# Ledger of designs, part 86: designed miniproteins, single chains

Each design is a single chain, and the fold is of that chain. pLDDT is the mean over its residues in the fold that is shown.

## One batch from the design tools (miniprotein)

Design m3180
Fold by ESMFold2-Fast:
Structure m3180 (fold): chain A 97 residues (1-97)
Amino acid sequence: MKVAILIAEGVDSGLDEAVAEAERAGREVTVVTVPEGRSLQDVLDELAAAGYDMVIIADVTPAGSVEAAEAAIKAAPIPVFAPDLIARASGLEDVGK
């Protein structure tokens, strides 16, 4: 399985852990930096065309907003996982158990 991990330029927080976990699972991993101001959807389309089986978004900052990131993920032709989106959604809910 060929996997791409997307990060924002100058942001590497959590990247080492994501790469290490994917490598332990025996996956071929490529780290792709998204330049500031580039469309996340455009990057996802390019990765799909390049034959990637899955994309992991380490940081949704390149999308400019959570809503824009969700829209790009829904439009993507390949599976996309965004742990940062899940973490942000959990923080925003703050329903305190």
Scores: mean pLDDT 66

Design m3181
Fold by ESMFold2-Fast:
Structure m3181 (fold): chain A 55 residues (1-55)
Amino acid sequence: EEEEKKKEAIEEGKKVAEISVENAKELGSEEAAERVKKIYEETGEEKAIEGALNR
């Protein structure tokens, strides 16, 4: 992938993940927040980039 798209997608992915974690915490579900973090780590940046670019 192009470096420009990669950097932009990574930044966008981080923002989405941060929002998801915040929402889980507001619902009082720290476990859900941890699961979201693990999924992000397991799929890696490649999948995060793909997801961010698709949205």
Scores: mean pLDDT 62

Design m3182
Fold by ESMFold2-Fast:
Structure m3182 (fold): chain A 60 residues (1-60)
Amino acid sequence: SPEEFLVERVKRSVDRTIELAKAGKVPKEVAEQALRDAIEYFRDRHPELAEWLEKKLEEL
């Protein structure tokens, strides 16, 4: 489904962003802000994805 495709794409993008931040290739504050913006966007639209993103934010 389009929703499943979107969720998978977001999760892959987030995992990559965290990997790059941990490798020092992306500033931690930029990665943190991107995750925070995604959490805000998905909180009402896809609550399960927003909760997953909050847990991922803790990995930074």
Scores: mean pLDDT 86

Design m3183
Fold by ESMFold2-Fast:
Structure m3183 (fold): chain A 85 residues (1-85)
Amino acid sequence: HMEQLKKDAEEAIKVLDDYIAELTRLAATASPQDRAEINRLIEKAKEVKERLKEAIESGDPQALFDAIVEATLVIIGAAIARKAA
């Protein structure tokens, strides 16, 4: 179970990296209001990415699970913002 959580966390980091790149490009064509919201999502994605790295290093299954859940919520929020733009 722990090995699977670690793999899921590593995959989440890759997804967040791709999302940060996509959000950065999206912000260039967004309205001023949407751009501000997209920038907040980028900052949150970076924060969660660092939390995932810390959780992997900690070896704590609960920390890994919580970080993965938070990453998922950030990714969903980013997708909603993209549809609103």
Scores: mean pLDDT 79

Design m3185
Fold by ESMFold2-Fast:
Structure m3185 (fold): chain A 75 residues (1-75)
Amino acid sequence: MKEKIEKIDELTQRLVDALLAGNREEAKRLAKEIGKLVNDPTVERILLQAVEDSDPEVGAALALIATAITKRELE
């Protein structure tokens, strides 16, 4: 469980970095990987929407919020 939370945090940091760098293709790949890891279609959809439609800063904020909520549920 804690290892899964750590992996989510690692992938989330990479996703935020990709979004802020304007690398949307890598960000989409990471968003899908996080969604698959948490096995929650709502989280996956939110992350993909953040990458596709949001400004990089807004996308990064949404990704952080979605993964923070997911980490609470994994307690």
Scores: mean pLDDT 74

Design m3186
Fold by ESMFold2-Fast:
Structure m3186 (fold): chain A 56 residues (1-56)
Amino acid sequence: MEKEIEEKKNEIRLETVRKVKEGLEQALKASPEESKKILEEMIKEGEAMIAEAEAL
């Protein structure tokens, strides 16, 4: 019963994570030191989200 909802959430999250990664890479190009730290943290979180989505 929850599979259909979970599949939709997974698709949305995967696309969102991809777009976020692209934005992070763009920020890195023009980023000051503070931005780099934030970007690294977001990258770690993104990787964790991908791993969790694959486990689901």
Scores: mean pLDDT 70

Design m3187
Fold by ESMFold2-Fast:
Structure m3187 (fold): chain A 62 residues (1-62)
Amino acid sequence: TKTFEFEVNGNKFTATVNGTELTLESEKKPSDEELKQARLKALGLALQAVLEELERLLKELA
């Protein structure tokens, strides 16, 4: 599981990735636009973290 904290338009979001589930919590009720941006940002951060872990193993001395 991974947790990320970030802001969209001054609204603080906490994204938790547990297996195939993504849960988003916000400080304020998000708009549809803020929610879409938050989901995309959270997914990007999660994918980046996985890719960096894999690249570290594959490319550390390559």
Scores: mean pLDDT 77

Design m3188
Fold by ESMFold2-Fast:
Structure m3188 (fold): chain A 119 residues (1-119)
Amino acid sequence: EITLTESGGGTFKAGSSVTLSNTYTGDLSTVFQVGWWRQRPGEPLQFVASIDMFTGEVSYAEEVKGRFTISVDREKKTSYLHMNDLKPEDTAVYYSYAVDLGNFGKVYWGPGTEVTVVA
């Protein structure tokens, strides 16, 4: 079983940078992908970023390309979403996730961390 613990949320000024982190417990050897989704107020869940755990290949939503970067520290069992040049439209609840192929593609979700960006 894998658990996800998110941190780094809060209220930030437009133009600032913040890093969200997610620390994993359990065996990550069969986890093929980790990443982040977000839900903006009144909108559906939106993909943000992912990293392939076997290849290190990254993917980003078009809206965040060039501003956000995703990375993983395997020693610390932690994924990071580094968010640069925050905009009010980045205000959302951010959900980390992990996909475990060793458990039939089961998706583990973090509890959500709130990010509020004020002008």
Scores: mean pLDDT 87

Design m3189
Fold by ESMFold2-Fast:
Structure m3189 (fold): chain A 90 residues (1-90)
Amino acid sequence: AAALEAEIVAMAEEAGITVTVEGPRALASPEEARALVELFRGLATAAYGADLELEDVGVLPAEYLPALRAALDAVAAAGFRVSITFRAAP
């Protein structure tokens, strides 16, 4: 579980996915929230070759946190554990 979580994060980084720390922004759209939830649900069923794009997730509005946590719980229920690390782009 923990090892798989670290592997998923490492694969995202190796695939060139950037988790960027950005300034605060207005409320994100419902479409963006759905995309994030579907992304994490996809990790439970998709092949490891699927693209993981976590750009513009560095400063998530508070309204997104429940949906993101629910998605992480769903992925964990499928046997995965996923954490998101927010950091500046290289």
Scores: mean pLDDT 43

Design m3190
Fold by ESMFold2-Fast:
Structure m3190 (fold): chain A 88 residues (1-88)
Amino acid sequence: SAAELTLNTATGTASLTTSSSSASGTILSMTATTATVKLTDTSTGSTAEITVSDATQSGTTTATITLMSLDGANVVGEGTATLNVTVS
């Protein structure tokens, strides 16, 4: 199943919820076609940078994910995921 990503453009905040975890953070950039967010997992403190397409519309999209080390200094992984996006 797709994870849920919520983008709050009024506050510049973002949250991600899966069946087993949650993460929260900030919107780093937003254009008519993309949004990039930095999220921190609420249990582990791990950070990820996520870029989503079609970020001006709520819907299902593909995201690119860059995983960071716990100190935020190094990229430790990259991937893609399907997300349900809500924009407010």
Scores: mean pLDDT 72

Design m3191
Fold by ESMFold2-Fast:
Structure m3191 (fold): chain A 87 residues (1-87)
Amino acid sequence: ETLTLPYKVYAVFPLDLEGKYLLIILLSDDNKIAIVATPGKGFKYETQADGSTVLTADGPILVDFEGTPRSEFLKTPREIPAIKEVL
């Protein structure tokens, strides 16, 4: 799956000691929207000249923090209370 988003890569966290699973946070320019991508096997992302991000992932992506206050988007991934899964 390929996603082109007007977001910047904010943070990347390994979810295991082997780095097999990664949590990626994409953040909008106004810091109001954060998207979390957790690819099953791996991913490729590229920041374009306009600041937009192209993400290609192998596996499910957990996207959309609907109903989560903006302050929660700035916490660590382990502290984010609401993540929706998009397949």
Scores: mean pLDDT 46

Design m3192
Fold by ESMFold2-Fast:
Structure m3192 (fold): chain A 58 residues (1-58)
Amino acid sequence: MREEALELARETAKKLAKMGYSEEEIVKAVETLMKDKGLEMSKEEIEKIVREALEEAK
């Protein structure tokens, strides 16, 4: 199973969440990273990953 894009998004979101960035800042960072890597992921999927990362980081 090819989970490279999902793993990259989750890792980045978790790292930024632990550093104390807001949900909006993390969503923008992950969106930018996905676009830079040529990986497409919906905004809703990114927002879900970011919310899960923030819940885990608390």
Scores: mean pLDDT 78

Design m3193
Fold by ESMFold2-Fast:
Structure m3193 (fold): chain A 73 residues (1-73)
Amino acid sequence: SPIEKALEEFEKTLEENKELIQKAGENAMGKPEEVEKFIKLVNEAGEAILAGDIEKAKQKLKEALEVLKKIVE
């Protein structure tokens, strides 16, 4: 199913970016605006998955990862 494929790609993306996610967590308190943007993008990705819009979900996840990179900087 399209949802199963999206979940597999999300799991793979999280595993490939686990170090970035960990480092962003360590810096989260210093960057509340970036954390807010990240949460918003993750929520939008989740809404897109529930709507069956896999392309939008992938795009929002990529945008969320770019925000994580800014949190780590």
Scores: mean pLDDT 79

Design m3194
Fold by ESMFold2-Fast:
Structure m3194 (fold): chain A 65 residues (1-65)
Amino acid sequence: SLKEVAFEIIAVAIGIEYGVSISVEKKDGVLYIRSNGEDKAISRKALEEIKKEGEKLGLEVKIVE
């Protein structure tokens, strides 16, 4: 889906802005996002921003800890 490609680009861009590595995995129509950053507060802010952007695109996005 073009929306899923756009979301992956947005997720990577937000990850770069926050200085964290982001992974995106699709399972059963849901996009699961993870981060491996040392600063858990910064990682969480990045993941929550990414989730909001995915929801704006009409995608189901879940944060995995």
Scores: mean pLDDT 84

Design m3195
Fold by ESMFold2-Fast:
Structure m3195 (fold): chain A 98 residues (1-98)
Amino acid sequence: EWTDAPFAGFEKGARLRVVSVEGEDAEKYGIKVGDEFILLGVKPTGKPGYGAEIRLARADNPEEVFDFIGIKGANPPEGTIKVQLKGTNTILTLAPVD
């Protein structure tokens, strides 16, 4: 179940900006550098070596909700996170918006 737990030091409602995009599926979903998302929730996977599932909504279109998987080795103290769009090869690097 989705929880209000923080992910990589970010709390529910945090606004995150796409600073890089990897993978061909990003264009299919209309995701590009500069896009902003709101953290809606986190779902722990309970699997060793797997990150949490993260739910993000577009800041400018809250009806567009995407589920991501946290990439192993993401470092919260660096102020950025890496997530993979669930079921795709699309990888986003996200940074906080003030």
Scores: mean pLDDT 71

Design m3196
Fold by ESMFold2-Fast:
Structure m3196 (fold): chain A 79 residues (1-79)
Amino acid sequence: MRLEEAIRLAERAARLALEAAKLLAEGKEPPEELVEELRRLEEEVERLIASLPPEEAEEARRHALELRARAAAEAEAWK
């Protein structure tokens, strides 16, 4: 259950990171609210992952990295 919750929060963080990256690519500054929410989500993901058994924590971290990499690739493709 908590593993799935960590993954869901990581997905939300990746979506906000993509939105921020799109704004920066357009020469706009992301709103402070968006940056703060992203930071809060990253902190929640880290706390939740830290509460998982080591093997599940590693899987959750790997999944979060994949989500961030995908968001970065989407941002690069956005024009």
Scores: mean pLDDT 77

Design m3197
Fold by ESMFold2-Fast:
Structure m3197 (fold): chain A 116 residues (1-116)
Amino acid sequence: MPLKTLSAEEAWKEAAKKLGLSEEARKALFELILSGELHSSTEVFEGKTAQELALELLRVIFEVPEDAEPLPEEELPSVEELNEENVGRLLATYEATGSVEALRLVLLYLRKKFNL
């Protein structure tokens, strides 16, 4: 491809920089995503939960519009249907409902987009 694509770690680092997060918080959040333990984490960084900060970082990475409407859990897309629009709606679903499956699909799209 003619454009230099950022790695997942580089994209995460740039998003964290835009949000003013420390390097320690950024690394810890990325490790939680790679381990699949983000949903069950009780860690708090700078007064926000790991889930809240990860949601903010993912919104920056995928440039999610503020008006993105959540998807009902019964209408979650398949892996093959995942795109930036659907991921934005899945993030809204996770924020509204705490759906583990919605978060899983978002993280799966992140891995697929950046070849993790």
Scores: mean pLDDT 72

Design m3198
Fold by ESMFold2-Fast:
Structure m3198 (fold): chain A 90 residues (1-90)
Amino acid sequence: SKEELMELISEALLKIRELALKTLSPEKVKEIEKILEEMQKKLEELIQNGASEEELYKVIKEALEKIVEKAPELKPLVEETLKEMEKILK
């Protein structure tokens, strides 16, 4: 469900932010926060327009992939999140 997907993402973003603050430079943390802000704006627009779970997943996956590009240190947590999202989409 959309609710389960959004709950999973909320929890994953908290973990990503915690790990980023612990492991990354302030400059990289700012880059990650910008990606998350852009993702949040897109998700809010999609939810208001009645978008499908698949549309939400696509936006989230794209943002998470951008995070890994900027901060490879976050890759294990991102990969775990993507696997959990794939379970919800069935």
Scores: mean pLDDT 84

Design m3199
Fold by ESMFold2-Fast:
Structure m3199 (fold): chain A 56 residues (1-56)
Amino acid sequence: MPSEEQIKELEDAGVAAVIAGADPEAVGALAREAIQSGDEKKVEEATALLRELAAA
C-alpha cells in the first residue's frame, strides 16, 4: 500500500501538472488508478510522469 508521503507527492505533482496546462480529468484519472493499484512503484511512476508534464 502506498505511504501517505507517496500519495502527497503524487497529489503535489498532479496539481503542478494542472497548473502547467495538463487536463485535470486525465491527471485525476492517472492519480486514482495509481492509488487504487496499491502498488508503490505505480504511484512513483505516476508521480514522475506528472512531474515531467509540469516541467514541460
Scores: mean pLDDT 81

Design m3200
Fold by ESMFold2-Fast:
Structure m3200 (fold): chain A 88 residues (1-88)
Amino acid sequence: MIKEGEELLKRADELARRAGEALRAGDLEEAARLLREAARLAREAAELYRKAAEEGDERGKELAEQAERAAELAEALLRKVEELLKAA
């Protein structure tokens, strides 16, 4: 669970980085696609970390909170990008 969550969160971070590059290039559709996938992976990581915490891994609680914050940031940025797409 912890290792699987770490792999998902690393993928989410890479997608968020690429979304930032797409935003700087003005590619709002690509940024939205990447942010949607990043948020999904971060949410999956948070769920795996929560299950690890329930099974007695003390690291799971802190890692779940970190993954939840990553998902919330990606979701917030996605909402802003989707509003920009509606205006375009």
Scores: mean pLDDT 86

Design m3201
Fold by ESMFold2-Fast:
Structure m3201 (fold): chain A 67 residues (1-67)
Amino acid sequence: MTEEQLAVLREVLPEELFEKVLANPKALEALLKRLPEIIASVRGLSEEEALARIRERVTAIVEEHGL
């Protein structure tokens, strides 16, 4: 479960930003909590559209945590 969620984050975030998230437990916890509902919200979209929407939402959460 957690490893699959981390794989999605690694795919949608730039490598440097992904490492910053891993170093910030509060941001990481918030992302892992919200990621299942974000993934569910993009069900039925094309792969490209789904990744774009996930990236947008993940980036917003990262910015909320000052990264």
Scores: mean pLDDT 78

Design m3202
Fold by ESMFold2-Fast:
Structure m3202 (fold): chain A 57 residues (1-57)
Amino acid sequence: SKAEELGKEMAEEAKKAKNGEEAQKLLEKYKEELEKLSVDEAQYATEIAIQAANEAL
């Protein structure tokens, strides 16, 4: 699904952030894309991104 694809993309970009400024810039970029999805789809994409980021720790 588009939400799943977006969530995975967000996780990959978050892993590339070397400092808080870069991480914040990426989050702002993806917030606009998430707003174009339905509430359920945006929530699902966010959950996938968080889970993938946590697994990388």
Scores: mean pLDDT 72

Design m3204
Fold by ESMFold2-Fast:
Structure m3204 (fold): chain A 59 residues (1-59)
Amino acid sequence: SREQLEMQIGLTILERGGRATARELAEALGKSQSTVSRHLREMERAGALVREGRYYRLA
């Protein structure tokens, strides 16, 4: 589900020291980069994540 994947993205960012790229998240979660990138953009739009170049961190 969307909520489960968003939770996993947030937890993976924390486990990686507070930031990660779409590629790193896709590899860690066994998802395509396109799937992860779509969710990252939605989470950024919602204010849950901040984009710093190719990296995303928790807001």
Scores: mean pLDDT 86

Design m3205
Fold by ESMFold2-Fast:
Structure m3205 (fold): chain A 87 residues (1-87)
Amino acid sequence: SKEEVEKKLKEAIELAREAVELALEAMKKSTDKKLILRAIGIAISAIGLEYDAELAKKKGASLEEAEKLLKEAKELLEKAKELLKEA
């Protein structure tokens, strides 16, 4: 349904924003250049995903597209959480 698509896109946006915040926290906690570069990569990917999800919300998206964006957002958030534990 349209409501289910909008709910999934909103969740993807929220998770992508959380991934950015956690990546930035990892950067603040670490002096390891490799970890900082990984954090930058996660932050850039999450910002891009947030942009894609916002655009999908404005233009309309299929359920498949919304599910894909949500899956990618969850994967980025898990990567950010793991990175923050290493920091």
Scores: mean pLDDT 89

Design m3206
Fold by ESMFold2-Fast:
Structure m3206 (fold): chain A 68 residues (1-68)
Amino acid sequence: PPPSMVEKLAKKALELAKEGKSPEEIVKELEELARKEGREDIIEGQLEASDKPEAQVKAYIEYAEALE
């Protein structure tokens, strides 16, 4: 089955972190990916609802690592 949008964002966050991008840069690229896929609901529901963007990025990275 195709990966969920959350799984796509998680894998992208891990990829960007491996490239040495900051948590703030990762959040911006995840928001762009969600907008490109028509999933602005994820931006509002997960990224903007997070008290700390870096914590959300860490959660996505841990989720992606658990999938490997």
Scores: mean pLDDT 72

Design m3207
Fold by ESMFold2-Fast:
Structure m3207 (fold): chain A 62 residues (1-62)
Amino acid sequence: SKEEIEKLKKKIKEIQAEIAKILAQAQTASEEEREKLAEEANKLGDEASKLNKELIELEKKL
């Protein structure tokens, strides 16, 4: 549905904003904290990729 598509778009935008925040934090982080932040950013990136694939499939079924 169009509502589900809009919810996915908002979720993807939120994840992208969180990734940007994490990358900014990494600029002033310690070595150990930077590794943890990189792991979190990668997990969020994977989630955004998965949601984008779901978005494309939903748009095909409209």
Scores: mean pLDDT 84

Design m3208
Fold by ESMFold2-Fast:
Structure m3208 (fold): chain A 90 residues (1-90)
Amino acid sequence: VIDLQIKGNEAFLQGKYDEAIKYYEEAIKKNPKNWGAWLNLGIVYMKKGEYEKAVEYFEKALKTLKENYPDDTVGIKRAEELLKEAKEKA
């Protein structure tokens, strides 16, 4: 799970967005409570200009955070800010 996120982050930094998506999707498949992977999927889709998909993934990240990690106020605020940005561009 953690290793898959690291591989996804490496691919993202190299501009390999489709490869990054695959790693983040596999991380989520192994752990659906991995809000960081949901958030990173949204960020990749923002970079690809696919704003409607970014909205979907940011909503999943925010829901996962609120249901499983309600004390992560920094994570929740970041997910809300990214969701707002994606909705404005969608």
Scores: mean pLDDT 83

Design m3209
Fold by ESMFold2-Fast:
Structure m3209 (fold): chain A 73 residues (1-73)
Amino acid sequence: DAINKLIQKLVELANKYPQDRGYLLLAASEAATAAVKDPDNAIEISAKLVREYSKHASPEVQEEALKAVEEAL
């Protein structure tokens, strides 16, 4: 459930930042894949992907995405 909240947040951020939509949706897709294949490490994997892909978004978006990961822990 925590990983699903993170995926939802990443999709919401993609809607707010359509220019960066591809990166945020890719992070959401990878998080969904990790949840199925490696649920114990899904949050850690997602945190690394969010940090990497959100670097091209505003600092506010980066902070919100990382807070979503922290809340999922």
Scores: mean pLDDT 72

Design m3210
Fold by ESMFold2-Fast:
Structure m3210 (fold): chain A 95 residues (1-95)
Amino acid sequence: DLLKLAEERYNEIYDELTPEEQKRLEEKLEEFKKGLEELDARYPDDEATRAPEELELWQKFLRELGLLALRIRARKEGRELSDEELQELLDEHLG
């Protein structure tokens, strides 16, 4: 259950986030939930079509979690990185 896994990951880091980061993560979790619901509505009996699109949604959510994890790490190290710099580091790590 990808939704349950997403909620578990959300809960693990939520308390380490700033209020602004918490709001962003909440918005991304809701986007993920809505995406899954839309896929279920569009392809209710076609799991073969849904599975790769669900995986793409999951990867997008994991990317946001990775970005927030990098922010937490940078903050603990006393570094302040822009959203663009954090995104570049995430792209380098995932490439």
Scores: mean pLDDT 77

Design m3211
Fold by ESMFold2-Fast:
Structure m3211 (fold): chain A 71 residues (1-71)
Amino acid sequence: SRVEEIVEEHRRFLEKALEKADPELAEKLRELAVEAVRRVAELLEAGKEEEAQRIDEEALEQLKPLVEEAA
């Protein structure tokens, strides 16, 4: 599905950012990413694809400044 593809792309993006981050920043990124992935997975299991996409986008907006700091 489209949402599944988006989630996978975002996961790969975060993984690359984690490789560059210092330990403290990596911990913050992991915490936010794990929470977002869990919420999105729950929504996808419930068939709420649009809601899953919204939560995924919202999580990325929160992660963006931390990822920029890592780069």
Scores: mean pLDDT 70

Design m3212
Fold by ESMFold2-Fast:
Structure m3212 (fold): chain A 65 residues (1-65)
Amino acid sequence: SDLSAEVARVAAGKVPGEELTRIISKAQELIDQGKYEEAAEYVRRRLEELGHPEEAERAAKIVRE
């Protein structure tokens, strides 16, 4: 989906590809269930834990919009 592609673009080159794939897959699962807020919060927390708080906020905003 466009949301998954935009989130991947925000984190590209900063998060290890394997971890990024796992984060995107889980977020997409939540989005497919209509759980956009849970998906946004999951992506934010995971990117913050990996040391990328700016990317976390940007990615969460993309998921919510």
Scores: mean pLDDT 77

Design m3213
Fold by ESMFold2-Fast:
Structure m3213 (fold): chain A 95 residues (1-95)
Amino acid sequence: MLTPFQQLVRKLSDVIRMLLDGEPLDKVIERLREIAKEARELGDERFAKVAEDLIGRVRELGAAPPEQRDLLMGELLKTSFDQLLLLQSQRGNDL
């Protein structure tokens, strides 16, 4: 059975997929807001702050001039993967 933490991990993985699939950034931001809210309701302040940081990065990407977007997208994806792996490793390999 998935724990509440594992459900948040799955939702964050879904956000990474949305970014890779080129979904609208507004939709990505709304999904991240839902994740941050659920994390706070669970008392997981670290997870909530990760989601909030990613919202800031998505907004920065959306406001960036076209010549900077590829670099910022790469940094956003790397940060998202790094944070997801760190969150999972700190909670162990609980499936």
Scores: mean pLDDT 80

Design m3214
Fold by ESMFold2-Fast:
Structure m3214 (fold): chain A 68 residues (1-68)
Amino acid sequence: DEATLKEIEAILDEASREALRLYLEGKKEEALKVATSAFDKAIELAEDDPELRAEIEERRKVVEENLK
């Protein structure tokens, strides 16, 4: 659903901003926790949509690579 996609986008955008903020403060571990927690939530929301789940997994991979 488009509504579910928008909710997931909002969660991931908020978490991305917060994780970047923590990363810039030298709190890499906290940044990674924020990112992984948000992706776990997004995957739960996309339970009924395998295409949406694939997009979330792609986004997760990019964010986790950037935090390493």
Scores: mean pLDDT 78

Design m3215
Fold by ESMFold2-Fast:
Structure m3215 (fold): chain A 60 residues (1-60)
Amino acid sequence: SLEEKIARAVRLLAEGHSAAEVGEALGLSPEQTARLAELLRQSEWTRAAIEAAVREVLSA
């Protein structure tokens, strides 16, 4: 489900994995992975900001 993917992505990022590693783990396209990396660079590294970035990419 979408919520399970978001939870997994947030966990991986919290563990110190890169956006590229998260993209590989979740089977994201190169475009989705690039967008996630961009959003994370522009955001504060809080749980809420990370969840928002992941949700935007997976819902697009």
Scores: mean pLDDT 80

Design m3216
Fold by ESMFold2-Fast:
Structure m3216 (fold): chain A 56 residues (1-56)
Amino acid sequence: DTVLRALDLILAGEVDSVAELARKVGVSPAALSRRFTAATGHSPSSVLAGARLAAA
């Protein structure tokens, strides 16, 4: 699943931006944002920001 792969990459610290995340999972940033928000209730940028705070 694209959303689960995106979450794994965020949690592993493998990506710093939504554009890089979308590229690694093989979708456009718009498609990733749409699917991710529909599945999780949050944008990929919000989850990235949250992961950075958790890592600090």
Scores: mean pLDDT 78

